# Designed miniproteins, single chains, continued (4): the designs that were tried, part 28

Each design is a single chain, and the fold is of that chain. pLDDT is the mean over its residues in the fold that is shown.

## One batch from the design tools (miniprotein)

Design m12944
Fold by ESMFold2-Fast:
Structure m12944 (fold): chain A 75 residues (1-75)
Amino acid sequence: TEELRKKAIEHAQAAVDAIADRAAAKGHMLEAVSYLDKVDAKIANKAATEFMEALRAGSQQQAAEAAKNAAKLLE
């Protein structure tokens, strides 16, 4: 469970690093959501929605905060 949370954060950070390339960022976020879904599907869906909204807004900080918030909910 804890390892899945850490993997979700890791992939979400990779998505933020690739944020200038929306396709690459989305790919990394799908990986993060895949790990989150194994812990809590509702949290995974919320994280995906919030991250994608932040990505469309062009905010790396908001995208990172969405990933961090999802991880905190799993603590």
Scores: mean pLDDT 70

Design m12945
Fold by ESMFold2-Fast:
Structure m12945 (fold): chain A 89 residues (1-89)
Amino acid sequence: ATPEAWAELAARAREGAKLITSPELAALARRFAAAAEARDVAALKAVVEEIAAALLKKAEKYGDEAERARARAEMPRLIEATKAALDAA
């Protein structure tokens, strides 16, 4: 991956963090941005797992059954797609 690609990934994560109203998810998005700046693929994958776990936990606690079913189905695919993109970077 180029330095520009890592900088873009970090910038997108920071912009995403500004749109997140959950303090816990916003903190995870900032950790993702920091890991992207450090170009630490292992740290990025770990933060993606934590973000997905936090989103799934929120859906389990506050979502209806359809929201929980969607989160359970979509989160693993989103995690794996993100990890694959990080491995390609």
Scores: mean pLDDT 73

Design m12946
Fold by ESMFold2-Fast:
Parts: structure tokens; C-alpha cells; sequence
Structure m12946 (fold): chain A 90 residues (1-90)
């Protein structure tokens, strides 16, 4: 599996819309996404779980510089099967 075209768009003073694409998933398996925003100055993290059928999420973040990481997790094994990251300033 591959995560691609990961983007983070600041849509308000406190909201970031994260979007991605996924390919090469096994249709016989079940997955979830874990989306984590890490503040690069403080190290504080905001995490959201996104179900398999969704490829976007809106995060509420205080102002700062963040690394946003999207991980695709196999629900049977718990393994990370795909990952991508992008930086954004809020």
C-alpha cells in the first residue's frame, strides 16, 4: 500500500484540512488511518483516527509549525503498511 498526494491546507486560524490518496491496498483486509500533528516547537501531538473509507480530516491546531503524519494501519496485524508526512504552518 502507498499513501500519496498528502496535503495540509490552513482553512482558518485554528483549522487545517489534511487530504491524501491511497493505492495498493489489499481488499480482503481492514485498515484505519492514524493522523498525527506534531508541533515542531513544543513536541505536543494531536492524533485522530480516520476510518478506511475516508481520505481527509480537519484538525483543530493552535498556531505553530507542525509535521502531519498519516499512517495506514492493518487492523489484523497492527502493522504500519504505508506512511507519509507533510509540514504546515498554522
Amino acid sequence: ATISNLTAEVVSDTEVKVTWEVSGVDPSRKYKYIVTATNLETGEQVTKIVPEGSTSVTLTLPPGKYRITVKLIDLETGEVVAEDSVEVEV
Scores: mean pLDDT 84

Design m12947
Fold by ESMFold2-Fast:
Structure m12947 (fold): chain A 95 residues (1-95)
Amino acid sequence: MAPSGFEPEEAEEYERLAKEALEALKNGDKEAFREALERIAELLLRAAENLLKDPAVREKLLKQAAEYLGVKELTPQQLLDLLRERLAELVEEEV
């Protein structure tokens, strides 16, 4: 099941990419696995961006993220930049 925040078309693409990533992993194809993970990361970042468009969700997520990071406040752009950096690190570490 695709993560919350995906449009139906994005959910279908996520399932396709997850399947491609698993097949690449089974075959030892590091390049195909990396490409699939990079595209999954892009879809996750877009889903997070879409969630932040809802004012109620945005306020709750920013407050929780700020408390977790030990800062007084966090902007939507700062949260998206942090997620982008962490997703890039995860792709690099896995491959």
Scores: mean pLDDT 74

Design m12948
Fold by ESMFold2-Fast:
Structure m12948 (fold): chain A 59 residues (1-59)
Amino acid sequence: GLSKEELEKGVKAAEEAAKKGDSAAANAAAWQIGRGTGVPVPTTSDGEEALRLAKEAAE
């Protein structure tokens, strides 16, 4: 599992990748963060959706 610190670092890394236009890296990071927060994977397995849920959980 991910600690809260690792989760927050992962969220930041995913956002930085998204800002660079690296959608694949952003989606992969968001997916891992979503799993680490214990949030069930969305039906679509969308990395952007996983990032949104991970940001909510990291609050």
Scores: mean pLDDT 60

Design m12949
Fold by ESMFold2-Fast:
Structure m12949 (fold): chain A 94 residues (1-94)
Amino acid sequence: SEAVARARALVEEARRAIETADPAQIRELLEATVAALAPLAEALRAADDREGHTEILILAQELGIYAARRLFPDDPEVQAAVDRVEAAIAAARA
């Protein structure tokens, strides 16, 4: 759907920006991207597009995982938690 395509573009832009960002900028980029994704997810929910809504939620979670790995690379509890979420996303997409 158009909303999913727009959400994907926003997440890819955020990922590129986060790659070279400092920790404070990573948080700001994540918050701004989630705020931009929210109306797209709501539009799909209002349209009863469950598949598209779920895809936007998965894209947001994947961005969150990427940000967490960048913010807490040396925290084994955080890495274990994001590994579990990443495995759940992979299973849901299989």
Scores: mean pLDDT 83

Design m12950
Fold by ESMFold2-Fast:
Structure m12950 (fold): chain A 107 residues (1-107)
Amino acid sequence: MVEVARELRDRILEEMERLYEYYKPYLSEEEQKAVEEFIKEVKALLEEAVARLAAGEPLEKVLEELEKRMEELVKKMLEEYGDNPLVVTFVNQVKNAILGEIEALRL
């Protein structure tokens, strides 16, 4: 389980970096900073989830907390930058990737 969670983390981190490299030239400096802060917070959430699973915390509790905190982070980004379709697309793609991986872990 911990190994699968690490693989999930690594896949999401790689996808976020790839998406950001693609969108970065089309973003303002303010939007770039906001997306970079979002990526940093997502990285911290994923690393915390892996650490909690490695410490023997129940899978479902870790996944529920990850989902909740991810939803809060997405909501914050959409409240500030919801008028920018590129930021909205990036944030939703990252959210969907994480939620998809979480559902796969529940099967």
Scores: mean pLDDT 84

Design m12951
Fold by ESMFold2-Fast:
Structure m12951 (fold): chain A 65 residues (1-65)
Amino acid sequence: MTNDQMVDAIVTGARMMAAGHSRDDILAAIAARMGPAAADVVRRSFDGRSDAIPQDVLDRLAAIG
């Protein structure tokens, strides 16, 4: 999985959360669209485990938000 794919997964998860989707629905949708590794990254983000996310991904998310 590339850092670009991690950014896309986290952004997609954040947008779905803003739209009112549950955590489980978001993780299932990302797994279906982007694969189980992408869903794992989003789950780690939801758990507040930013230390498990590469710095490049965090920098790109900061540039978007």
Scores: mean pLDDT 77

Design m12952
Fold by ESMFold2-Fast:
Structure m12952 (fold): chain A 93 residues (1-93)
Amino acid sequence: GPLEELRRLFAELTALAREYIAQHPGSPLADEVARLLAELQNLLDEMERKGLTPELIEKLIEVAQRLRDVLAGRHPEIVEVADRLIEKLKELS
């Protein structure tokens, strides 16, 4: 269902972001990606506890957009996954 597709996209985004961080040790950009990933993980934990509320959807879209913008022109695959997540989250709001 839509929630299972979202979980799959979030898992893919998380895995790609972690790989980017591991491949760019000491990079200020990798540090920013790590911070955004931590924010994303906190929101995903809230989603599992409280369900997918409109307020949580807005916060998830914001973090995904920030991650996309930080990696724009740097990592096409993460940008594509983030864009797909934003589209799916907007369909649910």
Scores: mean pLDDT 86

Design m12953
Fold by ESMFold2-Fast:
Formats: structure tokens, C-alpha cells, sequence
Structure m12953 (fold): chain A 70 residues (1-70)
């Protein structure tokens, strides 16, 4: 949990994310921590609706790092 929170804070500061964007990032990262694909599906749809293409690119790189930790 602390690791996900740290990544969300780092991404939020770097990309100046609002609350909804932070929640979407958190949901995707938590889906990798908990291995629950349904959480990440809804979060990805939210990020698409918000036009967060840059955040999606950052998340793909973060997903690679999270996968290394499993």
C-alpha cells in the first residue's frame, strides 16, 4: 500500500493531477498489487475519458516496475 501511495504522489506532483486523475492512477496501481483486472479496466476507461494520454504512458512504465516487484 505505501509503495502505491508513494507512486501516486510522485506522478501527481510531476503531472499536476487533480483528484479524479489521482484516483484513476491509484486504481490501476492497486489492480497490479491485488492482481484484480476489473479494477484496472474501469480506471483505464476513466483515464481515456479524461484525455490523460501522458498519464497512461507514465502508468505503462510504472506497471512494468510493479510487475518486477511481484
Amino acid sequence: MDRVAKLVEEISKKKNLNYSQRMAVTAVLLSYETNNPHISENARDTMKQLGLEDALKVLKEMEKEIEKLK
Scores: mean pLDDT 62

Design m12954
Fold by ESMFold2-Fast:
Structure m12954 (fold): chain A 92 residues (1-92)
Amino acid sequence: SPLEKALEAIQRAIEAVKAGDNEAALKAIDEAIEHLKEIKDPRLSELRERAIEHLEKAKEAIKAGNNEEALKHLLEAETDIGMMLLVEGVYK
């Protein structure tokens, strides 16, 4: 699903930030945003927009060289996606 693909991309972004690979992290964040944009379920719209906002903030933190702030925003986006997966009924 687009939501599972977004979660996988965020997890890759977190690993890239921890490794200091800013280019890989930015690419993974962009992939996560594109997968989130594929989601058209109105029940998920608020969580989707919040997750995208956290991902955009993570990109800005990476560009500023602030890996700690980037990780915080990536973890917030991962939490939002986890909540969206619960709403879809993927996790019980």
Scores: mean pLDDT 86

Design m12955
Fold by ESMFold2-Fast:
Structure m12955 (fold): chain A 95 residues (1-95)
Amino acid sequence: DPEKIRKEKGEKEFEKELEKRREFINELRKQGRLEDAERAERGLEIEEFLFKNSPLTPEDIKELIKKLEREYEKHPSPSLKSLIDQLKAALERMK
């Protein structure tokens, strides 16, 4: 199955990129930059979710919105609010 082989190769390259980014986050933690490390970790989790769940179904988008809303409740930011609003608008267009 050519699509399965292509997906498996993409997954391996993505895992290598995740490893490098996790090393960077660990360096931020070693430097005492805990808030920056937490933001980078959240960004990485979102990116991993998007990669594993592409193409996104309406259900996947709903789960992503819930995850982002939980992060917004912990640490509100204008960029995160904008992303949540964009995803909600996309979900409404899919209905």
Scores: mean pLDDT 71

Design m12956
Fold by ESMFold2-Fast:
Structure m12956 (fold): chain A 59 residues (1-59)
Amino acid sequence: MAARMEELRRRAEGVARILNALRGAPFEEAFRVALELLEEDPEASGIEVLQRAARRLGL
């Protein structure tokens, strides 16, 4: 895989783990949402992705 795609997946996984641990969001759903957001804006900060994913999940 290209390094960029691997980076985006790792970042999405991190966001999903935080939302799962702190807010009880299902990991797979949180991962999917975070990955979609990172594909839309690869330059978004981790905090921005976390906030957007939380809003999209209704948290």
Scores: mean pLDDT 80

Design m12957
Fold by ESMFold2-Fast:
Structure m12957 (fold): chain A 117 residues (1-117)
Amino acid sequence: SLVELKRIVEEAMLELAREVVKATGGDPAYARAVRTAQLEVWLGVQLKDPAIIARGLERVLDLVREAQAKGVITPEQARRVLSALERAAEKIIEALKKQGLDTSPVEAALERIRAAR
């Protein structure tokens, strides 16, 4: 059901956001950026548009890469967040499959996430 899809996506993105906030020491700029990514993923679910969902996930990938490049997070913290991002993407793909929705854009995002680890 769409209700179950929304629940799974909200839970997965909340877990991911917690890992980003922990890694960045509660920095408001990074908290705001991950919230923007959560809203983009949520919008993608509402519109049943997996390309928008994929963009939200890739926004978190870019955020982690930027934070590591700027020395805001350690390589260990980056790997932890990327593992959480991978798990979120996998849960979202499974939820989309159960709804008969196209998973291809999110699967492409997952491959990019895995390549970054």
Scores: mean pLDDT 89

Design m12958
Fold by ESMFold2-Fast:
Structure m12958 (fold): chain A 82 residues (1-82)
Amino acid sequence: SARENLEKALEALKEAERALLAGDRATARQHLSEAYRYAKEAGDEEAAERAKEALRHLEQGDDIGALRSVAEAIKLVEEALK
């Protein structure tokens, strides 16, 4: 269901945030890819775009930009789950 996919996206986004705060870019990329897929499957295009932006920031070495995009995606998914 869309709700189950949103819950999985939220879990993946929170894991990505933890990985970024720990400096583990490889783990962050894995979880962001999962978050993007689940957000897309749930139909939350805005959260999916923020996860994609976070991945792009990581490719550019911008960990701060990635963390900001992850935080925005978390807020969007949490609002969608209300």
Scores: mean pLDDT 90

Design m12959
Fold by ESMFold2-Fast:
Structure m12959 (fold): chain A 59 residues (1-59)
Amino acid sequence: MYRCKLCNKTFGSKLAALSHYLEHEPEAKSFYLDKNGNLYVFTKQGIRLINPEDVVEEL
């Protein structure tokens, strides 16, 4: 299981937890999780790279 580090909400999958993270990024239009585990958040101003471990935790 995965936990959101910002609000402590739990999810059954990493993808579900990262999808929830978009609620903490109101300017986000989309996101992409690459095969190396990098999270790219696409905003009107550009691409923001986020380390998933900074925002979600595996339980």
Scores: mean pLDDT 77

Design m12960
Fold by ESMFold2-Fast:
Structure m12960 (fold): chain A 92 residues (1-92)
Amino acid sequence: DYIEELRERLKKRIHEIFPDTPAELLDYPLEKFFSLGIPKEVREKIIPQLEKDKSLYPAGLLISGNPLLRTIPREVLEASIDKLIELLKKNK
């Protein structure tokens, strides 16, 4: 399932940005990992952007596990993930 592949890839890419967070968090579901694997100060800057920026909406659906995720084209979801990663790198 490409969605589970994208979730695992997103967790790994986030961990590469924040390597000081425990690697065992990668075993958690993406939503829980997003809450614990990102420093609080960075997460507080990112969450408003996830709510405000429509291009980040698909990545937000992937993180929350929202069923509407299945209505999003793969290329749109992948582009949204890349934007989220860029945003995380900018705010680390």
Scores: mean pLDDT 84

Design m12961
Fold by ESMFold2-Fast:
Structure m12961 (fold): chain A 90 residues (1-90)
Amino acid sequence: SSLLEELLKLAEELVEAGKKGDILKQIGLSLRIIGILLDLEKDPSIPKSKVEQIRKLSLQLIKAVFAGDIATAEKILQQLKQLIDEIIAS
């Protein structure tokens, strides 16, 4: 899924922006992530339970980055990567 690959790329860029304290980039990337999450809710090829897991992890990632909790953000990013890889491999 091109949406899942783009989501992962944006999530990685968001964590890097968080590490650098680039607030404007964090805002822009978060809005793009939210846009992809809305598109994923309309994708019939992905199980709704997996879309809900992706949404929850993505929103928790955004929260961790804006809180400056980079350790939690990196942990959530790793969970999101694993989940997306499992969906793409299936």
Scores: mean pLDDT 88

Design m12962
Fold by ESMFold2-Fast:
Structure m12962 (fold): chain A 57 residues (1-57)
Amino acid sequence: SPASQALIQQNEEAIRQLEADLERRVAEGKLSPLQIGLYRLVIGGSRLVLERMKEKA
């Protein structure tokens, strides 16, 4: 559906923004290893959900 396609696009953009934010914050040296790990878990989980959504679209 158009709604499913819009949600997939929104999630792809959100994941890209999270990845860019993580890269910037890591470069700034302000994140602990725990914080980096949490970012990576959120990104990985979001990627898995997105792939499953694409399989149904």
Scores: mean pLDDT 82

Design m12963
Fold by ESMFold2-Fast:
Structure m12963 (fold): chain A 81 residues (1-81)
Amino acid sequence: SPFDELAKLAEEIISAEPNEGRRERLRRLLEEVTARVRAGEPIPDDLLEEFAKLVVHAALELKRYDLLERFVQLYKEFLAS
């Protein structure tokens, strides 16, 4: 599914985050979003936006523009689903 691809890419970006505290926060956000998707629950816009913003910031700090471009594409596909 579009979400499974998005979650996998987010996990890759999170795993590359050098700061343990930021990595843990990103992991918790991904877990919360994933739990809601799997339960068929609505995802609050603020939660989804914070998740996307922090993943984007991590990719930018890593200078992994390839991962950033792919994440944005998958995020748009997920929102369109």
Scores: mean pLDDT 86

Design m12964
Fold by ESMFold2-Fast:
Structure m12964 (fold): chain A 67 residues (1-67)
Amino acid sequence: MVEESREYAKKLIEQLRKLAPYLSDKQLDNLYDSFVARLRMLTKDPEVLQELIAELKKEVEKIKKEK
């Protein structure tokens, strides 16, 4: 269960990186919100959920700074 959530988060981050060159900062924020909602549906452990959300947020901020 925890490994399934982590594997899904990895796929979301990879999808975010793939789409990032085609998206504005606002569209990236909207995509981040959508991905966070999906992680909340899959991840029942609050500590794991917060860890995965933080990793996803870090990637979004890194992408925005590199543009």
Scores: mean pLDDT 78

Design m12965
Fold by ESMFold2-Fast:
Structure m12965 (fold): chain A 96 residues (1-96)
Amino acid sequence: SEELRDKLRSLAKNEKQKQFIDEVLRLYDRIRAKLSPEAQKRLDEIFLKVIDDGDLEEAIAELNRIFDQEGVDPETKREAILLLEHIKEYKEELKK
C-alpha cells in the first residue's frame, strides 16, 4: 500500500530512523507476498490502524484471523505480530 509506505516513511526524521523504516517495509513486503490480494488489503488496513494509534490487541486478533483463513505458516504469523508490535513501540518512542 502506497499510503502505508508514505505514513511509515514520514515517521523517519534522520538516516538511522529511515534505515529502521526501510527494514520494516522490507519485512512487511515479504509477509504481504504470502497473502491473497484481498488479504493484503486487510493486512494494510490493520497496519494503518496501528500507525494511527489504534488498539494493538485488536489488531493482533484480526491479523491472527486473516492468517488462519489464508493458511499462513506459524512462523510468518509470529513475524507479522512482532513487526506490528515493533511499529507500535517505535511510534511511542517518537512521542518521547
Scores: mean pLDDT 83

Design m12966
Fold by ESMFold2-Fast:
Structure m12966 (fold): chain A 107 residues (1-107)
Amino acid sequence: SEALVEEVRRATLEAALAAGVSEESARLAAEFVERVARIMLELGIEVDKESLVALGVELARALDEGDFEAVREIGENLANMILGKSGDEEAAEEVLRLAEEVAERAR
């Protein structure tokens, strides 16, 4: 599972950079997706690497553009998915907090 978390982080960073976003936004998005993947694995939720990498690239673009409404929406959609699959309200709140943290760091 740690290997999968590392792969998701690396693939997100590489894909975001290839998409032309800044190194800072790419790193923030990769860190966010790494932490989300870890939460999902701890809850026994299947990690779809391709879907998480795609979300990470969307997050990186939103951060780079200063579109904090899009960052919040991505965080809310992931939190709702985690809540729906696990019933874990604390994990869903953690995902929302992580999205707010990367948005604040990008400002």
Scores: mean pLDDT 88

Design m12967
Fold by ESMFold2-Fast:
Structure m12967 (fold): chain A 88 residues (1-88)
Amino acid sequence: MREEIRKELNEKGKELAKEADKAKAFGEFLLLLAERFPELREELRAQLEAEVAQARELLANNVELSEEERAQVEAVIAAVEEVLATLR
C-alpha cells in the first residue's frame, strides 16, 4: 500500500518536474475556484493538506529520490503551501 502510493507520488512528481509552470498555473486555478465557490474552500484545503502530508512522508522516507527529484518534490510542496496559506 505505502509502496504503491510512493510509486504513484514518484510518477506524479516526475511529471510535475517537467511541468513546474503547470503546477503553478493549477494552483492559480484552484485559488480562483475557491474565490468563486467558497463552499469548496474547506474541501480543497483538506485535499491539499493531505497531498502535502503524503509528499513530506515521501521525502522523510528518503526512498530512491535523487537530489534533483527531492528538490522538485520540495518545490511542489512549497507551491501547494502557498495555495494553502491563501485558503486558510
Scores: mean pLDDT 66

Design m12968
Fold by ESMFold2-Fast:
Structure m12968 (fold): chain A 57 residues (1-57)
Amino acid sequence: LTVPDDATDEELEQAAVRLYLETGDGKAASEAYHRAMEESDGRRRAAIIEEEARRLG
């Protein structure tokens, strides 16, 4: 999916719907969405750790 690095879950869903409308391929859109969600979850977890470390400093 072509989304900003700071994309929200809602923006990821909208991008997946857009991909489906452009390609007609629901499987490709679903796979791209799940991959983007996994990447987003990793970034979100890292951000929480950084924020916590800054708060404890």
Scores: mean pLDDT 74

Design m12969
Fold by ESMFold2-Fast:
Structure m12969 (fold): chain A 85 residues (1-85)
Amino acid sequence: SSSQQAALDTQRFIVRLVSPLLTPEQLQELEQMIQDGVPPEELLERIEKLVPDVRINVHQMDDNTDLVTITLPDGRVFRLGLVKP
């Protein structure tokens, strides 16, 4: 569905955003997690464990949407809507 595609695209965007901070093996692990359809919250938790200097906060905005806030080690902040399928 379009909602599932949007969720996957957002997850891939997040992984690409942090990719310069990851080893090739860590990047492959996260890409495999997306392919295996693990819950987005598990993917985000894994990113924080792999890159402790990245901070990720998830706030439920409504029944179908979470706001994901990502703070990079350099202080840049990204806010992304994650649509639940």
Scores: mean pLDDT 82

Design m12970
Fold by ESMFold2-Fast:
Structure m12970 (fold): chain A 98 residues (1-98)
Amino acid sequence: DVLERLAELLRRIAELYLEYAKLFEENKEPSEEFKERAREIEAELREVFEQLPEEVREEIRRRAAELQARIEREKLSKAEQARAVAALYLELADWLLA
């Protein structure tokens, strides 16, 4: 099921963004291993996104746009942006499996 696969990927990428937020808070650079994991999951996510029903893609775009507007309005730090993106991905995963 493409929605179950997407939900799994969204949870994995959310964990990655939470790790990224912690790196920003500690003024640390991502490791090469971290960057490789990010590239791999992003490639899988892009592939799955192309297989989604249009209504699902539209809802994801809508929520992403809403988050982007919030980031700009509230002037969130890089760490806060990463945590907000992680929260969105977890909410999307829950929505897809409801």
Scores: mean pLDDT 84

Design m12971
Fold by ESMFold2-Fast:
Structure m12971 (fold): chain A 67 residues (1-67)
Amino acid sequence: AGEEAIIALAAQVLGFLHSADLETDDAKAVAQKILEMHRNGTLRPEAEAFARRLRAQGIDRVTGKYL
């Protein structure tokens, strides 16, 4: 569980970079960092932490919602 949330987060980051009109090298560096975190098993905890920050005014329990 959580794969969909991780993919959505990655897509949002890539969309943000594209909208910011960043150079390809900058976009690749961010993408590589995300892939590295995924391989190391740290991406999910970071994605959960990021979702929690985004829901600062919500009542949704981000850690249990997709588990």
Scores: mean pLDDT 56

Design m12972
Fold by ESMFold2-Fast:
Structure m12972 (fold): chain A 75 residues (1-75)
Amino acid sequence: MKLTPESVRTFLEVTAEDLSDDQIRQMVKYIEKEMEEDKLDPEEKKELLLAAADWLRSQGKDALADEVEKRAASL
């Protein structure tokens, strides 16, 4: 399945509501693995990671959002 910003946000909203920070990190790594398997270019990967970071900020998880944004910037 091709990942979109909306699908990433929906996946996190459905699965991450009651998860610990470490469990959320594991889910973000799962999304990154799916992006690699789909052979997305770096620009598409950045957009998807930034969508995940935006959702994390909306939930008050600023430190996790910063980690994901830094990872996007390293692509």
Scores: mean pLDDT 76

Design m12973
Fold by ESMFold2-Fast:
Structure m12973 (fold): chain A 82 residues (1-82)
Amino acid sequence: KEEEIEKALNDAIEKGYELVGPESARRAGIEAAKALPPTSSLVEQAKARVDAVADEGMRLGKTEEAEAIRKQANEKIEEYKK
């Protein structure tokens, strides 16, 4: 369900905020929004923000935590596609 995916993606984003800090997470979210086409769904927007925060975590050397966040979000997206 779309609401369940949105919740799971938001949970992953919150983990990202803990990983990289609120300022870095906010900046990453802005960059993700700029990269998306105007027709992007809410789920696509949330996923892009998760990916941006995970990329920032990797840049800070927190690779395992960043990949875990990305994996969690992708698992929920794949469940939705079923």
Scores: mean pLDDT 71

Design m12974
Fold by ESMFold2-Fast:
Structure m12974 (fold): chain A 86 residues (1-86)
Amino acid sequence: SELERLAREGVALLKAEGVSLDELIDAVEGVRKTVRSIPILPKEVADLLDEAIELLRQGEAHLEEAMRKYFEAMRLAQETLKAAAA
């Protein structure tokens, strides 16, 4: 699927750039805080980000699944915002 491809490409990029799990967790937590400040976004966006954070806290073996959840959350957020702008 497109999400699985994006997750694999995202993992490859993070590894190439030397991004640590702690840095990635901090970044996703920041995105989650921003998402929660946008009242039009459905609860599922924050829930997917929570799932991604929990997977990242379990270690590198879960990195691809965490990125899949992250991109799923971002897709849902973008689709919601585009629909609201129409």
Scores: mean pLDDT 86

Design m12975
Fold by ESMFold2-Fast:
Structure m12975 (fold): chain A 63 residues (1-63)
Amino acid sequence: PYRLHYGHLLLRKGQELIDKGQQLIAQGKATGDEALIKKGEELVKKGQELIDIPLRLSLLSAL
């Protein structure tokens, strides 16, 4: 039901977080700001996790 709708939104948000994280990493490298690089890395990881969740939920629904 609503979980299928939220899964689709999670995939979109995950992609956006990955894109934003990569931008922060590039910006941090340009300015030498390690905190920005770390924040960007965390956003990329969080985005990957958001993409993984709906895939796992879809597998559970198939079971």
Scores: mean pLDDT 74

Design m12976
Fold by ESMFold2-Fast:
Structure m12976 (fold): chain A 99 residues (1-99)
Amino acid sequence: MSELDDEAVEAANRLALALLAGDVEAAREALERLLEAVRRTAEEGKIEEAIMSLDYAEALVGIVLGILKITNGPEEAIRAAEEALRRLREERERLEREL
């Protein structure tokens, strides 16, 4: 993992923990930090690394969404997880067009 990937991975981990805790505000802040880190990596020409960071975040948030649904977690947290997955997927599709 590169130094730039570390910031994105840390943000993805914070997003997952916030969603599991039902802290929707912290989850939104973590998502924006993650997207900012990914955009900086892409702007430096490291598009493949940016996509890998998004793949990691999508997998992690997907697992968390599954846990929240199985455990009947807060509806707000489930919606925040679904929104995060949508935003991550949109950013990935944008970056794939730059390849």
Scores: mean pLDDT 83

Design m12977
Fold by ESMFold2-Fast:
Structure m12977 (fold): chain A 90 residues (1-90)
Amino acid sequence: EKERLAIEALADGFREGREAGLSFAEAGLLGLEKVREALADDEEVVAELERVIASGRANKAAIDAKTTPEKEEKIFEEFEKEVKEALEQV
């Protein structure tokens, strides 16, 4: 249940960010913020998501510099993997 809710929130945020003209990294970060909000009642998961979000912000320029339209699905898959790993770690 948590994984499904998290991935739905991530996908919704990523889509909204991209439709709003945000970069790939910014759209991914918006997705992660929505995951954090969807799972706000789980303090351990929120703490892991905060670490993932911080890492993503630190690497934002590098992600955007190497990401092309052909790699958009791949970068989304990487954010999805990070969310799933955060849930598994807790």
Scores: mean pLDDT 78

Design m12978
Fold by ESMFold2-Fast:
Structure m12978 (fold): chain A 79 residues (1-79)
Amino acid sequence: LTPEEAAEAELALLEIQYAVTLNAYKKGRITPEEAIKDLEKIKERVKPFLDHPDPRVRAAAQELYEAIDKAIEELKKEL
């Protein structure tokens, strides 16, 4: 894998982890507090890609970061 391909693969994995976390919450398998904690960890893993030299990687990271941030804000309303 090139560094760019590796970055895209990592972001794809983080997107899957994001979806799995939200699905677990929606099915009542984890609490809002647990979901927020897991999403914050995924968000921290996405953060370095926001400054990636490839603009495509930055765009994908920004989209995922904003989606996670919005999900956390919605979950905080359940607390």
Scores: mean pLDDT 87

